Designed miniproteins, single chains, continued (4). Designs and how they scored, part 28

Each design is a single chain, and the fold is of that chain. pLDDT is the mean over its residues in the fold that is shown.

## One batch from the design tools (miniprotein)

Design m13004
Fold by ESMFold2-Fast:
Formats: structure tokens, C-alpha cells, sequence
Structure m13004 (fold): chain A 62 residues (1-62)
């Protein structure tokens, strides 16, 4: 599921790697999700626009 993919990406980021998840949401909506993920988990989330939606890239906060 999309939720399982997000959890896996967060775990990869917390372990010092990178995780990414593609979502069917506009960049504006994805930026709100990225902010909430960062606040809730402490990982750094960046948004990249892609055809059909947005990609969330997650990495360990500096």
C-alpha cells in the first residue's frame, strides 16, 4: 500500500539512507504532506514534481 511504502521510506531515511514515494497529488498538496512528515518523524522531506503527481524524497535531517 502507499502507507507501507511511506513507512519503508521513513525507515530508510532514519537509517541514514534515502527513501522515495510517488503520490498522485499536486506539488502544493505534497508540500503540506512533506511538512507534516518532517514534523511527525524528524526526517527531511523534499517534493519533486513528476508526471501524474509528486515524488517525496526522504533523508535524515542534518
Amino acid sequence: SAGDALIAAIQAAKAGGEGSVDIAASPEVAELAAKEIGEATGVKAEVEPIPGGSRLRLRKAE
Scores: mean pLDDT 81

Design m13006
Fold by ESMFold2-Fast:
Structure m13006 (fold): chain A 72 residues (1-72)
Amino acid sequence: GMAARNAALRAEAERLIAEGERALQAGDYDTAVALFREAARVASRAPGAEELVREAEGGVQLARIMRDSAAA
C-alpha cells in the first residue's frame, strides 16, 4: 500500500545518505555528491519526507564545498 511504499522510499533515502557520508569520509566527493543527489530525489517521492530532502540537499552542499576545498 501507499504507507509501505513511503516507508520503503524513506529507508532507501536514509541508506543513500549513509552511503554518501561514507564516500565523504573516504574523500570520494564526486561519489558523495551523486549519492546525496539520488537520496534527495528518492526522498522527494515520499510524502512528508521534507526533513530527508533537506538532509540530502545539505549533504550535496557539504560534498561540493569539501571537493572545491580539496581542489583549491
Scores: mean pLDDT 87

Design m13007
Fold by ESMFold2-Fast:
Structure m13007 (fold): chain A 79 residues (1-79)
Amino acid sequence: MEEAIKEARELYQKGVAALDAGDLETAERYFEKIKEIAEKYPENKEVLLYAISLAVDLGRYDEAREFAKKLAEVLKKER
């Protein structure tokens, strides 16, 4: 889990940097990698938050919505 969170964080930072540089294609590639991590660790709230954040920044609202649903389920179990 710790390695997955670290990898997602690094990919998120690179994705945001790519967006700031106007490189949407590179940002999308980093998002796909975060998405793979989120699919492997679907109950990891930190990975899901990085996936939601970059999806919103990329305008991938359907994917952001699906990750937000997963995050809501994780938070219900954590209570």
Scores: mean pLDDT 84

Design m13008
Fold by ESMFold2-Fast:
Structure m13008 (fold): chain A 62 residues (1-62)
Amino acid sequence: MKPDEREIKEALGLMIVGIAKIMYSRGVPKEEILEEVERLAALLGDPEIAERTVEEVRKLLE
C-alpha cells in the first residue's frame, strides 16, 4: 500500500512533537520550542495537522 500524503504529514507532525520533547529535555526555553514547532508545523502544508501538532506540544510544555 502507498502511504497517503496526509499520512506522511501526520507522521512528520509526530516527529516534530518528538523533537520538541528532546529540546525540552535539553533545557531549551519553552517559548523557543513553541516558536520552532509552529514554524516546522507550518511547513507541513496542512493547516489541520499543523494546528494539532502545535496543540500537542503546548500540552507537553504546560
Scores: mean pLDDT 80

Design m13009
Fold by ESMFold2-Fast:
Structure m13009 (fold): chain A 63 residues (1-63)
Amino acid sequence: SEAEELVKKGQEYEKQGKYDEAIEAYLQASKIYREQGDMEKALEADVRAGVLALKVAVDRVFP
């Protein structure tokens, strides 16, 4: 599915250190999962995006 493909892309970007691209991919996957009624997978994608966003924010504030 498109959502699964976006999760895979997010994981790939994450491994490459492309955190902004990874966050976007996870958020897009979450939106599609919500539209499909898969709230568990949507939440998993949201949490991963949130963790990465926090990491990026902390990395900018703390050297």
Scores: mean pLDDT 84

Design m13010
Fold by ESMFold2-Fast:
Structure m13010 (fold): chain A 72 residues (1-72)
Amino acid sequence: MARLAEIRAEAEARLAANLAAASAEQRAALTPEDLEDLVKQGIAYRLEREGIAEELLEELRAELRERELARR
């Protein structure tokens, strides 16, 4: 659990830094759902690269797939 919280915090901090560097128009174009999806994608990438919490990685991928289907 502690490592997952760290990975999430890192993904959120990276997104915040990217948003701070982005224009106001770019930030306004992102929905709260888009922001959450970006965080989840970052977490999934980190989990896969570190080879940890494979069950949570699959859960995150399933959630992202469901979100993509719901956006249609």
Scores: mean pLDDT 72

Design m13011
Fold by ESMFold2-Fast:
Structure m13011 (fold): chain A 87 residues (1-87)
Amino acid sequence: SKLEQLLQELAEMTKEIEEDPSTSEEEKNAVRRLFLETQEWVAQNPSASAQEVFDHVKARLEELVARYPQLRPLAERTVARLEAIVA
């Protein structure tokens, strides 16, 4: 499903940051938290469409980048991949 694809892309984002030695443990933890909180939100909102999940994730990624500007390129790549899934 599109929802499974969205969650898989977030898992890939988490993997990319784990493998990046230039990112801090604080930044890695922030990305891990975003993924876990998104999974929890989806579980609490089982009727949410793929578009609604995308809108939720996009807002959380914008908040993440505001706090950790160095994550902007990773967040932008992730948003582009998610947008392709919901299109």
Scores: mean pLDDT 87

Design m13012
Fold by ESMFold2-Fast:
Formats: C-alpha cells, sequence, structure tokens
Structure m13012 (fold): chain A 58 residues (1-58)
C-alpha cells in the first residue's frame, strides 16, 4: 500500500509512452524496421501495464 501512488505513477507513465508510440506510428511515416521496433516496445509496455494493473487489483 505504501507504493500504491508510485504504482499509479508508473502505470500513467507506461500509458503515456504507449500513447506516444501510437501517435508516432500514426503521424510519422516510419520505416518498416522502426515500426517493428516500436511494435515490440509497445507490446512490452502493454504487458508491463497489465502486470501492474493486475497487482493493483489484487
Amino acid sequence: KKEEQELVKRKTALKLRLIGIDIEEELLKLSEEEKRELEREKKELEEELKELEKKEKE
């Protein structure tokens, strides 16, 4: 419970990064390699977000 606020901050940071990546994919005409790298990072961030959300809900 002491880190509940910090967990919320981390979740918010991950969500903001995911939004940023999504915006970059939509607005920037990235190369296929850059798109693949962003997609991998996005998946990793989404997995971390899910884990944090699961732990908060426990």
Scores: mean pLDDT 75

Design m13013
Fold by ESMFold2-Fast:
Structure m13013 (fold): chain A 81 residues (1-81)
Amino acid sequence: METEELKKRIEELRAEHKALVDRINELQSQLPTLSPEEQKAALEEMRALSDRVRDINIEIARLEAKLTGDEKLEQIVERLR
């Protein structure tokens, strides 16, 4: 995979991560104002969003480890030239 493809995928995942976290925070802030039935629905949505956030974090960590390793190696090689 090209470095640019890795960077683009990481950026896409980071954008999705931010959107999911923002949605979880919005639902969390609304919980005290909701009915018990709406609170149950919100908690179920938050759980699904949290599961997706976990999966995204694992994917980002995997891609960043690959990208950062390659970039650090390239920087060392550039300095030795």
Scores: mean pLDDT 78

Design m13014
Fold by ESMFold2-Fast:
Structure m13014 (fold): chain A 90 residues (1-90)
Amino acid sequence: MEEREKIFNELKEKVKEVAPEYADEIVSRIEQALKEHKDPEKIALELARIFDEVVEKLRGRYTPEEVDRIEAELRKILAEFYKKLKELQE
């Protein structure tokens, strides 16, 4: 339980650096996905959907080049988060 909280806090900090305006929304939606799903693949799909939705919101505020960079960083954060979460399930 505490290990999961540490992973979530790290995720929140990383997301805040990349997309500070949406950090709280992303974290809250991730927490909800983890409560609703036990299957790591379903969790990963929900997280990908959350990130895609946030990226679409960014398109109205940032240049296409900045949006692409933010999307790449969010996908990297998601991959690292999923890897750590999966390791806890083993």
Scores: mean pLDDT 75

Design m13015
Fold by ESMFold2-Fast:
Structure m13015 (fold): chain A 67 residues (1-67)
Amino acid sequence: AKLSEEELRREIAEALALMVLGVHLATNPEASKEEIVAYLREKAKRARERGDEELAEALEKLAEEIE
């Protein structure tokens, strides 16, 4: 198996995005689908503002999959 540095960074970002979702679901068990999507999009915006583009993309992709 061969992972490029770019592929490895994307996989790490996807894992981090899933952890962000998991923590939100664990701490907000009554959250609606709409609230979950809004939360992920806000986190993606904050990630982009601090220059974490890979995490921002992973969070946006996850929000789209849930929507």
Scores: mean pLDDT 82

Design m13016
Fold by ESMFold2-Fast:
Structure m13016 (fold): chain A 90 residues (1-90)
Amino acid sequence: AAEAIAAAEAAIAAAEEVLERARKLEGEEAEAAIELAEKALELAKKALELAASGTEEDALAGLLTAGVAAVIVGVAAALLARAEARREAA
């Protein structure tokens, strides 16, 4: 049960970090990073709600949802890195 909560909290923190960094940038890659990070944040919050429900089935669903959120954060972070490179090149 604690693992699902920890995974969801980690995904929330990672998504918030990407959002904070991406919001300082302009351009299509920054906009895409923001959109994906916002979707990841929504999924991570849902994962936290599932993990907090107190059932093993919901804890597993929360862990899987947190995993999906983490993958989306990874894609958003890659777009963020491209946006940062574009800012430096422009």
Scores: mean pLDDT 80

Design m13017
Fold by ESMFold2-Fast:
Structure m13017 (fold): chain A 80 residues (1-80)
Amino acid sequence: SPLIEEAERLAKEAVEYEKKGDYLKAVELYAEAAVLYAKAGDIIKAIGLLMRGMAIANEAESEEGRKIVLEALKEVDKIE
């Protein structure tokens, strides 16, 4: 599935940015990957990535990061 392949690529990039301490970029990439996993039908993986993104945003005290995760969660909730 092209959606799963792209989601896996974005999730891998998110891990690399997290390791580098670029937490906002990591949160953005986790959120993008989560939406793609949800569109591909992998809701469990999507929620897992959103939870990780929210944990990072909370630890970094990033209101922008928290907003990114909440907007991605809204998109996931709209997927049937």
Scores: mean pLDDT 89

Design m13018
Fold by ESMFold2-Fast:
Structure m13018 (fold): chain A 87 residues (1-87)
Amino acid sequence: MEEEVEALRKAAEHLEKAIRDLDTFPQHLAEAAAYASKTSPEDFDRLNALLTEAAQAISAGASPETVKALLQRAVDAFREAAERHAA
């Protein structure tokens, strides 16, 4: 659905901003999670798990490289979900 596709794309945009500027990262994670909650239950559960993994890595003191890799995985997953729903 159009609204679900838009929510997935908005979540990916927020995560891309977090990757570019880690100082804005907690805000962009929260916004990405809020957009993920507007998707299907299947997509929400999967995508929310990826966001939780990224948040836990930060809490554990993971390197910026590790955090950016996890965020990139989440961006790729959100964009893939959007493309599936747009097709």
Scores: mean pLDDT 77

Design m13019
Fold by ESMFold2-Fast:
Structure m13019 (fold): chain A 70 residues (1-70)
Amino acid sequence: NDAARSAEQAAKAAAEGDAAAGATGSWEMYLNSKNEEARKAGLEGARAGRAGDAEKAAQYSEIAAKKANE
């Protein structure tokens, strides 16, 4: 199943990135953002990850990080 394999790869990449950057890639950090768009993107990333859509989960995580830096 390509979706399951992609989800596993994205989770592994996120875990490795988090370990290297000290919590980078955690959607929970964006849920505490005062920027509403960053919070929404973080929540959508979590939902996509739970649904096994690794590509969308990664995209929303990046959007959340970008919005949080505004």
Scores: mean pLDDT 58

Design m13020
Fold by ESMFold2-Fast:
Structure m13020 (fold): chain A 69 residues (1-69)
Amino acid sequence: MEEGLRLAREAGEAYRAGDYRRAAELYVQAAKKDPSLAAIALHEAARAAERAGDLETARELRKQSVEAA
C-alpha cells in the first residue's frame, strides 16, 4: 500500500519532468503494488504512454484501467 503510493508520486514527478516513458512504467508498478489504486494508476499510465508516442500500449492500459475499476 505505502509502496504503491510512493511509486504513483514518483510517476507524477516523472510526468511533470516530461519523462513520459518513465512515468508510464512507474504508474504500472504502482497499480501492481496497490490494487486499490490500479484503475487510476493504469489510466495515468495510459496518458503517459500516449504522450511518449506508444499508442498501442496506451490503448491496452486504458482497457486494463476499465477492468480494474
Scores: mean pLDDT 83

Design m13021
Fold by ESMFold2-Fast:
Order: C-alpha cells, then structure tokens, then sequence
Structure m13021 (fold): chain A 67 residues (1-67)
C-alpha cells in the first residue's frame, strides 16, 4: 500500500538524519521504493536493500518500522 511505502521513506529519512546511512545509500533505496511502488514488485526493494545496505543498517531500518 502507499502508506507502507511512506512509512519506509520516513524510516530511511530517520536513518539518514542519525548519520547511519550515506546520502548515496538513501537515494538508491528511495529509487527502489519508488520503482517497487510503481511496478508492484517488492523484489526490487529487497534486492536494493541487500545491495546498498549492510546487515546492521537493515536491522536498524526494521527496528524503526516495528517501533
């Protein structure tokens, strides 16, 4: 849903604000979120998360999404 993608974007903004991810990582994942939303293919997002983020950064993202 659109709400789910907006929540993901806010969590990414929070990680960037805290200095936990770089501007490049932030921009690449935002592109993947937008593409996943437009195509309905969440595999694009999953692949981008694995490619651009470390496991520690993914764990922090998941923590923000479940808080």
Amino acid sequence: SKERYEKLKKALEELKRKGMITDEQYNEILKAIDEAYKTGNDDILVEALRKYLTKEQIDELLELLTS
Scores: mean pLDDT 83

Design m13022
Fold by ESMFold2-Fast:
Structure m13022 (fold): chain A 58 residues (1-58)
Amino acid sequence: MFTAEELRSAARTMRTAGVPPEAAARALARQGGISLEKAREIVENPDMSVEEIRRLQE
């Protein structure tokens, strides 16, 4: 299971690598064990704090 820090890092890495947002959200949901809707929020909000991501995992 990905930590909030790992999810944030993965989302930022995929964005830097030019992965399309929808593909990045699907990858985070699949690998991180998080819902697709929550994964989209992380991908669409690159300035989201680790604390906000941790709340999404709850």
Scores: mean pLDDT 79

Design m13023
Fold by ESMFold2-Fast:
Structure m13023 (fold): chain A 86 residues (1-86)
Amino acid sequence: MTLVLTLRGLDEKEKERYINEAKEYAKRGKKVTIKQEGDTLTITIEGLTVEEVVGHVLRAIGLGLDGKKVKITFDGDTTHIEIDLS
């Protein structure tokens, strides 16, 4: 499965945390692409298990319940998660 995670409104510490998590996936043999454009961080991870993707979905739902703007879209083998942390 492929995960595309789009993050807006990150402070430096939050940005570092997400980038470090993505680097951990790369060390585990996943294909990781990190793109930074202004205040938007986009992380694409290919080769995730269902359980790994579910973990990201549950974290995103938790942020939504905590009042953050979250959009989750499923498109075949690709899960798109958009989070605004501002």
Scores: mean pLDDT 84

Design m13024
Fold by ESMFold2-Fast:
Parts: structure tokens; C-alpha cells; sequence
Structure m13024 (fold): chain A 85 residues (1-85)
């Protein structure tokens, strides 16, 4: 599925950014969290697949509740794994 692959690539792109922030000890604050949520919302608008949209909407809600960068990285990895199945 082309949209599934597109979603995987997009989430891997966001994951790469977060891993670089963590590697460079850049603080994970509400502004970075808001930026990630906005990027995900914009990406969501490009999708037509209802199942993939629902999965990403759930990811956004879980990221809103995440307390640190490690939790967001874990959520992204979990969602990528679900998309690969």
C-alpha cells in the first residue's frame, strides 16, 4: 500500500529528527512537541486510507500525553512497527 509506505517514511523522518535532538542533548519542550503534532496533522491531511488516518490520530493523542522525548520516540517506533504489519 503506497499510503502505508508513505506513512512509514514520514514517521521514520520524524523519528530521525527526535533521535538527533536526543543525541545532541537538546531539551524536549512543549514547543518541539507542538511542532511534531502540527507536522503529523498536516501529513494526516494528505492521506485517504481510513485505517492509517485512525492510527496516526491515535499517535497524535498519545504524543500529547507524552512526558519526555524518550516516550515520543517509543510511540513513533511502535506505530512504525504496526504500519509494517
Amino acid sequence: DKERQKAIEFLEYILGILEELKKNNIPFDEEIKKQIIEELKEFLKTLKDEEIKALLEELIERIKKAKNIEEVIELLRETIEKLKK
Scores: mean pLDDT 85

Design m13025
Fold by ESMFold2-Fast:
Structure m13025 (fold): chain A 85 residues (1-85)
Amino acid sequence: SPLELHEKARKLFDEGKYEEAAKVYREIIEKYPDSFYAPLAMLGLARAYEKLGKFEEAKKVYQEVIEKFPDSPVVPAAKEMLEKL
């Protein structure tokens, strides 16, 4: 389920396993694009890319979540991060 994958990705991120966390976040986005967890997974993916030094990839994902999910509660955080990249 998207919830179980999101919990798994968060745990991997908290453990510093950013490459593995990014893989699970991408899986949520690909398999569950219309779920409540899709914009949350995109925010998590962008943050994982930042931790990996992949700032251009992070920027693209932040832009994409703002564009695809404008009403999502993650949008203010995504906009703040874009101003710093």
Scores: mean pLDDT 87

Design m13027
Fold by ESMFold2-Fast:
Structure m13027 (fold): chain A 72 residues (1-72)
Amino acid sequence: GVEEAKKKFKELKEELEKAKKEEDIEKLKEVIKETEELLELLKRNGAPPEVIEELEGLIEEGKKAIEELEKK
C-alpha cells in the first residue's frame, strides 16, 4: 500500500540524485518514468496529498535536470 510507495519514493529520490550527479540523462528519464507510473497508481488508490506532492516534485526536479543538461 502507501508504505511500500513511500519506500519506492525514497529509492527513486536516491536514484534521481545519483543520476543528476553523474549527468546521466538516460537514467533521469528512467527515474521520471517510474515515478510517473507510481504517481498514477497512487492517485487511483487515493493516496494522501502529501505523498502525491512529493512524487510530482520528483518528476519536476528530474525534468528540470534533463533540460539543464540538454542546454549544455
Scores: mean pLDDT 81

Design m13028
Fold by ESMFold2-Fast:
Structure m13028 (fold): chain A 58 residues (1-58)
Amino acid sequence: SAQLRAQAQALTAQAEQALANKDYQSAIALAEQALSLDPSNIDAGAILTQAKLKLQEE
C-alpha cells in the first residue's frame, strides 16, 4: 500500500526531528506508529532503537 508507506515515511521524518530535538518519548511514539504502518521501514526501526537507548541513559 503506497498510502501506508507514505504515511510511515512522514511519521519517520517526524520521529527523526523529535530525536534531533532530544524528545525521545515523542521519537519512540512516532517511530512505533511508522512501524505499525510499514514494519519494513529500516529508518523508523533505527530511530526507535536509538531513542529507547537514549531515554534509558538519561
Scores: mean pLDDT 87

Design m13029
Fold by ESMFold2-Fast:
Order: structure tokens, then C-alpha cells, then sequence
Structure m13029 (fold): chain A 101 residues (1-101)
């Protein structure tokens, strides 16, 4: 599969999307965040293809966190978005586009 990624981040925060596994029947993505701030981060992950999945997780101050999402797929485009919020403000965003043959 072909993967394109876009990342936007504030100082001290990073968010990443990784395609960890691809099969004819499913894709598996890892959404990770690193929190170099003194506040907790709320991270929202969304995967869209023929189906949609959403998940949220919290990354404590000075820590890292991740979530693994598996989505059944058909040939086409799978889009992944991760957004990190600190004190209700968007501080980092990552997007990935996965083309499934």
C-alpha cells in the first residue's frame, strides 16, 4: 500500500500515524503521541475507509501514549486522522492516507 502523511505540531507535542500491518482484509495503524508539556493531552484518532472507527486516549504530562486500530478494508483509500488537545485547544494534528490495491 502507498502511504502519505501530513503532520502539524506545536513545540513540545508530537503526534504520529504508522501503518503497522496491511493485509488484503484489513489495515492496522498505530496512533502515537509524545507529550513534553506540563498538561495532559487528549488524543482523538479516526480511521475512515469503507467503515469508520474512532478512539480517544489520554497522554499524561511528560509521557508518551499510543493506540492500535484495526479496520477491515476493501480496495480504495483509508484516511487516518489524529488530533491532540491540551486545555481544549488543538496543539497537534497528523493525517495519513493509505491506498489499498
Amino acid sequence: PRVETRVRSAAGVSVAIELTRASPDFVEVLVGAANGTDKPLEVEAEVRGSEEKRARFTVPAGSTGSIRLRLPVKPGTVEVRARAYADGQLVAEAEARIEVP
Scores: mean pLDDT 79

Design m13030
Fold by ESMFold2-Fast:
Parts: C-alpha cells; sequence; structure tokens
Structure m13030 (fold): chain A 55 residues (1-55)
C-alpha cells in the first residue's frame, strides 16, 4: 500500500545519502593522496579501497 511505498522510499533515500557521504569521503582521501604526490593510478586504488571500507 501507500504506507509501504513511503517506507521503502525513505529507506532508499537514506541509502542514497549514505552512498553520497561515502563517495565524498573516498574523493577526499584520493585528493589528499594526490596532493601528497601519489600517481593517478594510486589515487584510483585509494578511492576504491576507501569506498569499499565505507559501503
Amino acid sequence: GMEETRRVAREVGRTLLEIGDAIDRAIAAARAARAAGASREEAHAIFREELARLL
């Protein structure tokens, strides 16, 4: 029913916010690594590792 649809929609919304936060944190880690002299490939690895840790 409508109540069930609303519950699912709110749950999806929360999941999207969590994913967004995880992506932002992973981007910050990759950018910090690049600023410290890491290669693009190393920064990509850090991004993937941080995202996997946060999700």
Scores: mean pLDDT 83

Design m13031
Fold by ESMFold2-Fast:
Structure m13031 (fold): chain A 83 residues (1-83)
Amino acid sequence: MKEKYLEIGEKTLELGYYYKYNPSGENPFDFGEEAGKGVLEAQEKVYKEGKKLADKKSEEELEKFADEVIEKIAQEYYEKGKE
């Protein structure tokens, strides 16, 4: 169980790290302070909610939740990164 919410946090942090050091733009803050802050807030929210859900939901539900949020964040970044 702890491994699953740690994995959620790790994936979320990896996305944030990539957004910050993306060669298309140095970080999401290149698109504005609010954009960068939004990404960081989303990462922290996913980590905290994943940890909270670890005791209340099945491993499958927790994994699907993490993947869906991560995919959504990645898609939003992909659209903004092209501009």
Scores: mean pLDDT 54

Design m13032
Fold by ESMFold2-Fast:
Structure m13032 (fold): chain A 57 residues (1-57)
Amino acid sequence: MEEFREKQREKLRENIRRALDTSRARGEGSPAGGFYPPEALTHDEVAELAREVAAER
């Protein structure tokens, strides 16, 4: 239950980071594709993760 949610968060964070790295390499500010949050994660949590990853730069 909690383990599943944490794994989903980690996967999404890595996916966001990779999308940001790809955008930076091309000189673009947009991530590749879109993210479809699983039921274990809300849209708010997804947005928070995206902001957190972006803030690391």
Scores: mean pLDDT 59

Design m13033
Fold by ESMFold2-Fast:
Structure m13033 (fold): chain A 55 residues (1-55)
Amino acid sequence: STAEAKARLDELVAAGVSAEEFEREAVRLMVEHGSTPELAAYVAERAREHAARHG
C-alpha cells in the first residue's frame, strides 16, 4: 500500500542510510507498492530531505 511505502521511506530518512541504499530501497518500494504519481512525488520529497539531513 502507498501508506506502508511512505512509512518505510520516513524510516530510511530517520535512520540515515547511505544515498545508494536510499535509492535502492525507494526503487524497491515503488516496484512492490506500485509506481503511482503520489508515491513518486513522495519519494522525490524524501530523497531531498535525506540529502539535506545526511549529505
Scores: mean pLDDT 81

Design m13034
Fold by ESMFold2-Fast:
Structure m13034 (fold): chain A 66 residues (1-66)
Amino acid sequence: VLPELEALIKEVAADPEVAKLARKAAAAILNEDFEKAEEYIEELGKLDAEAAARMRRILDAAKKAS
């Protein structure tokens, strides 16, 4: 989960607003605050639907690992 989150954040780093939401979603996933992670992913999807879809995959993997 952590390497996948780092890779995604690095890829979206060129857009500061997308990167900010990706970092918030990643922090929520790592804290196992899955409800908050879903909120940030929904907001991320309004700016970058592909980044949101990738973050959703990481969230699903984290939920399964918990």
Scores: mean pLDDT 80

Design m13035
Fold by ESMFold2-Fast:
Structure m13035 (fold): chain A 76 residues (1-76)
Amino acid sequence: MSMEKEKQKKAEELRKQGMKALKAGDYETAIKYFQQALELAGPDDVESLALLATALRAAGKTAEADELFAKADRLG
């Protein structure tokens, strides 16, 4: 498959950093980390999609969040 071990490890680290930012209320930083994780893991990575959608909703970007939640639900 196209995802290498290094990309998977980096995506996992980015998701952890994004979750810390999300817990701290730094939604803009969380969005950036989850976007980077999605880029590394691939556009159909359900975990990164769900986390990005959660951060977008917390930031008030509800329409974008709903779209990503729907995509993650279809893939999972």
Scores: mean pLDDT 81

Design m13036
Fold by ESMFold2-Fast:
Order: C-alpha cells, then sequence, then structure tokens
Structure m13036 (fold): chain A 59 residues (1-59)
C-alpha cells in the first residue's frame, strides 16, 4: 500500500473540502491529479507543492 498517497490525501482533505464549496469540479480534478502524482512515486512535498500551485493558478 502506498503510504504517501494516504498521507497526502489526509493532509489535503480540509483544503479540498473548502475548495469544493466554491468549485466542486475543480476540487475533484485536483484530488485525482494529486492521487495520481503520489501513486507515480512523487514525494509528499512534491504533491503538496503541485496541488497548491494549481490552486493559486486557478484563482
Amino acid sequence: SNDTASRVMTELAPELAELARRDPEFARRLAIEAANLAMDGASPEEVLAAFRARVAAHA
């Protein structure tokens, strides 16, 4: 089991919940992208950085 994916998803859950209130479709896509990065072997730091960069770019 990939512990990185589980940890990243847990850390992102509150940020994703807040984002989903404003843009549920974007939040859903972002969650899938973050999970895919973690499954492909990206570090937790890389996944979190990519997630936050996408949120900033979307705003």
Scores: mean pLDDT 76

Design m13037
Fold by ESMFold2-Fast:
Order: structure tokens, then sequence, then C-alpha cells
Structure m13037 (fold): chain A 67 residues (1-67)
């Protein structure tokens, strides 16, 4: 793992952690934003399956935020 790969893995982990914190706080709009950013980063890393999963979570929490 190069420094750039490690930096991206750490950034991805932080984005997911922030999404989980926002979910627990009931801030579904913020959770959706973090999952969307995580999806974009995962796609940049070549992890298409993980990117799709995070995009689905972002869409789910956006809908929940409108309740």
Amino acid sequence: MSKEELDREIQLALLVMNAEIAKKAGDYETAAEYYERASQLAEEMGDVETAKRFRELAEEYRKKAEE
C-alpha cells in the first residue's frame, strides 16, 4: 500500500464514521452527504461495488431526511 492508497483508505473510513455519527444524531441529511462522498472516493479507488453500496445508502438517508 502506497502513502496515497493509505491516505484514501483513511479518508474513506473517516467519511463512513462521520456518516454513522450523523445517523445516530438523527441528522440524515448529513449522513447522506457523507455516504455520497464515500461513494465517490470508493469509485476513484476502483471499488465499484462499494461505491454502489454507499450511493444506495445516500439515497436511502436522503429519503429518510424528508420524513
Scores: mean pLDDT 83

Design m13038
Fold by ESMFold2-Fast:
Structure m13038 (fold): chain A 101 residues (1-101)
Amino acid sequence: MPSLLEQMKEAFREFVRELREIARETLDPETAAELEALLREYEAKVEAAKSPEEFLEVFAEFLADLQAFMDEHKVSQETRKRIMKAVQDLQERVAELIDAA
């Protein structure tokens, strides 16, 4: 089986794909492009993580930056709910992976 870290990285990749679809469906092209830049930055940071602990640190930074992004761009309440559901699903998946390790 893949390591805990590799499973956490795969869960994050699936989450990023979900966020890209939400952006494509709900955000204007300029705001979607800025979210894409943020997602690419954190994909690189997540892939560079060498331990589950480093992954969790990067993930916490990502959540803070994602919240700031939604506030700065005045993202609609409907889109925020979709994004936060995807965040919650990822947080639950990461917790399950840690408990199973």
Scores: mean pLDDT 88

Design m13039
Fold by ESMFold2-Fast:
Structure m13039 (fold): chain A 76 residues (1-76)
Amino acid sequence: ADAEADRLSAEAVRLAKQADEYEKNGDFKTAAELYEKAADVFRRAAELSTDPGRAEAYRVGAENLRKKAEELKKKA
């Protein structure tokens, strides 16, 4: 049941790492877009997770990435 949540979690982590690279290089617009996408994917993973602890971790991850994207948009 959690296989799809695990797949989405891995995708979100990959997107966030790509966003980190763009942010490091000063491309705040692309970084913000990728962080927003990663946040959305983590939110979907949380909805599909049957483990309350994992679901909460995914929700926290999504919220943190969403806030980071908003901060980068203000700098772009």
Scores: mean pLDDT 85

Design m13040
Fold by ESMFold2-Fast:
Structure m13040 (fold): chain A 75 residues (1-75)
Amino acid sequence: MPPLSPLERDVLLALYAFGPLTASQLARLLEVSRATVRRTLRRLEALGLVDSERVGDTTLYSLTPAGREAVLAHL
């Protein structure tokens, strides 16, 4: 697995601690822009560590089994 940036680690830890979250909730929690969070989420989805689910007009992001293992083994 490629090394994770500090923000990628923070996103994975937030999803582990708080469960499924929106990009807006992650942006508020991590005190970064929504655009920065969305870029980070796209990278984590490409790595297979995060999945997205559409719930009405909202997209929720959650850890995959691989993402959960990455948190437990490395973070």
Scores: mean pLDDT 84

Design m13041
Fold by ESMFold2-Fast:
Structure m13041 (fold): chain A 58 residues (1-58)
Amino acid sequence: SREEIIKEAYEALKNGDEEKVKELRKQLTPEEAFLIRLGVKQNLPLEDLIKRYKELEK
């Protein structure tokens, strides 16, 4: 699902898995990619990231 891709990209970015982040970024919109980077920078809990993602998709 879209949500699972967002979760995987977020966890990969938090863990420094650059190769996985590059592959998952191909499936992300610019807005989703920005949200994930912002979330990591602000140390946002995964649940809060997903809430923001759901608002973004509306």
Scores: mean pLDDT 79

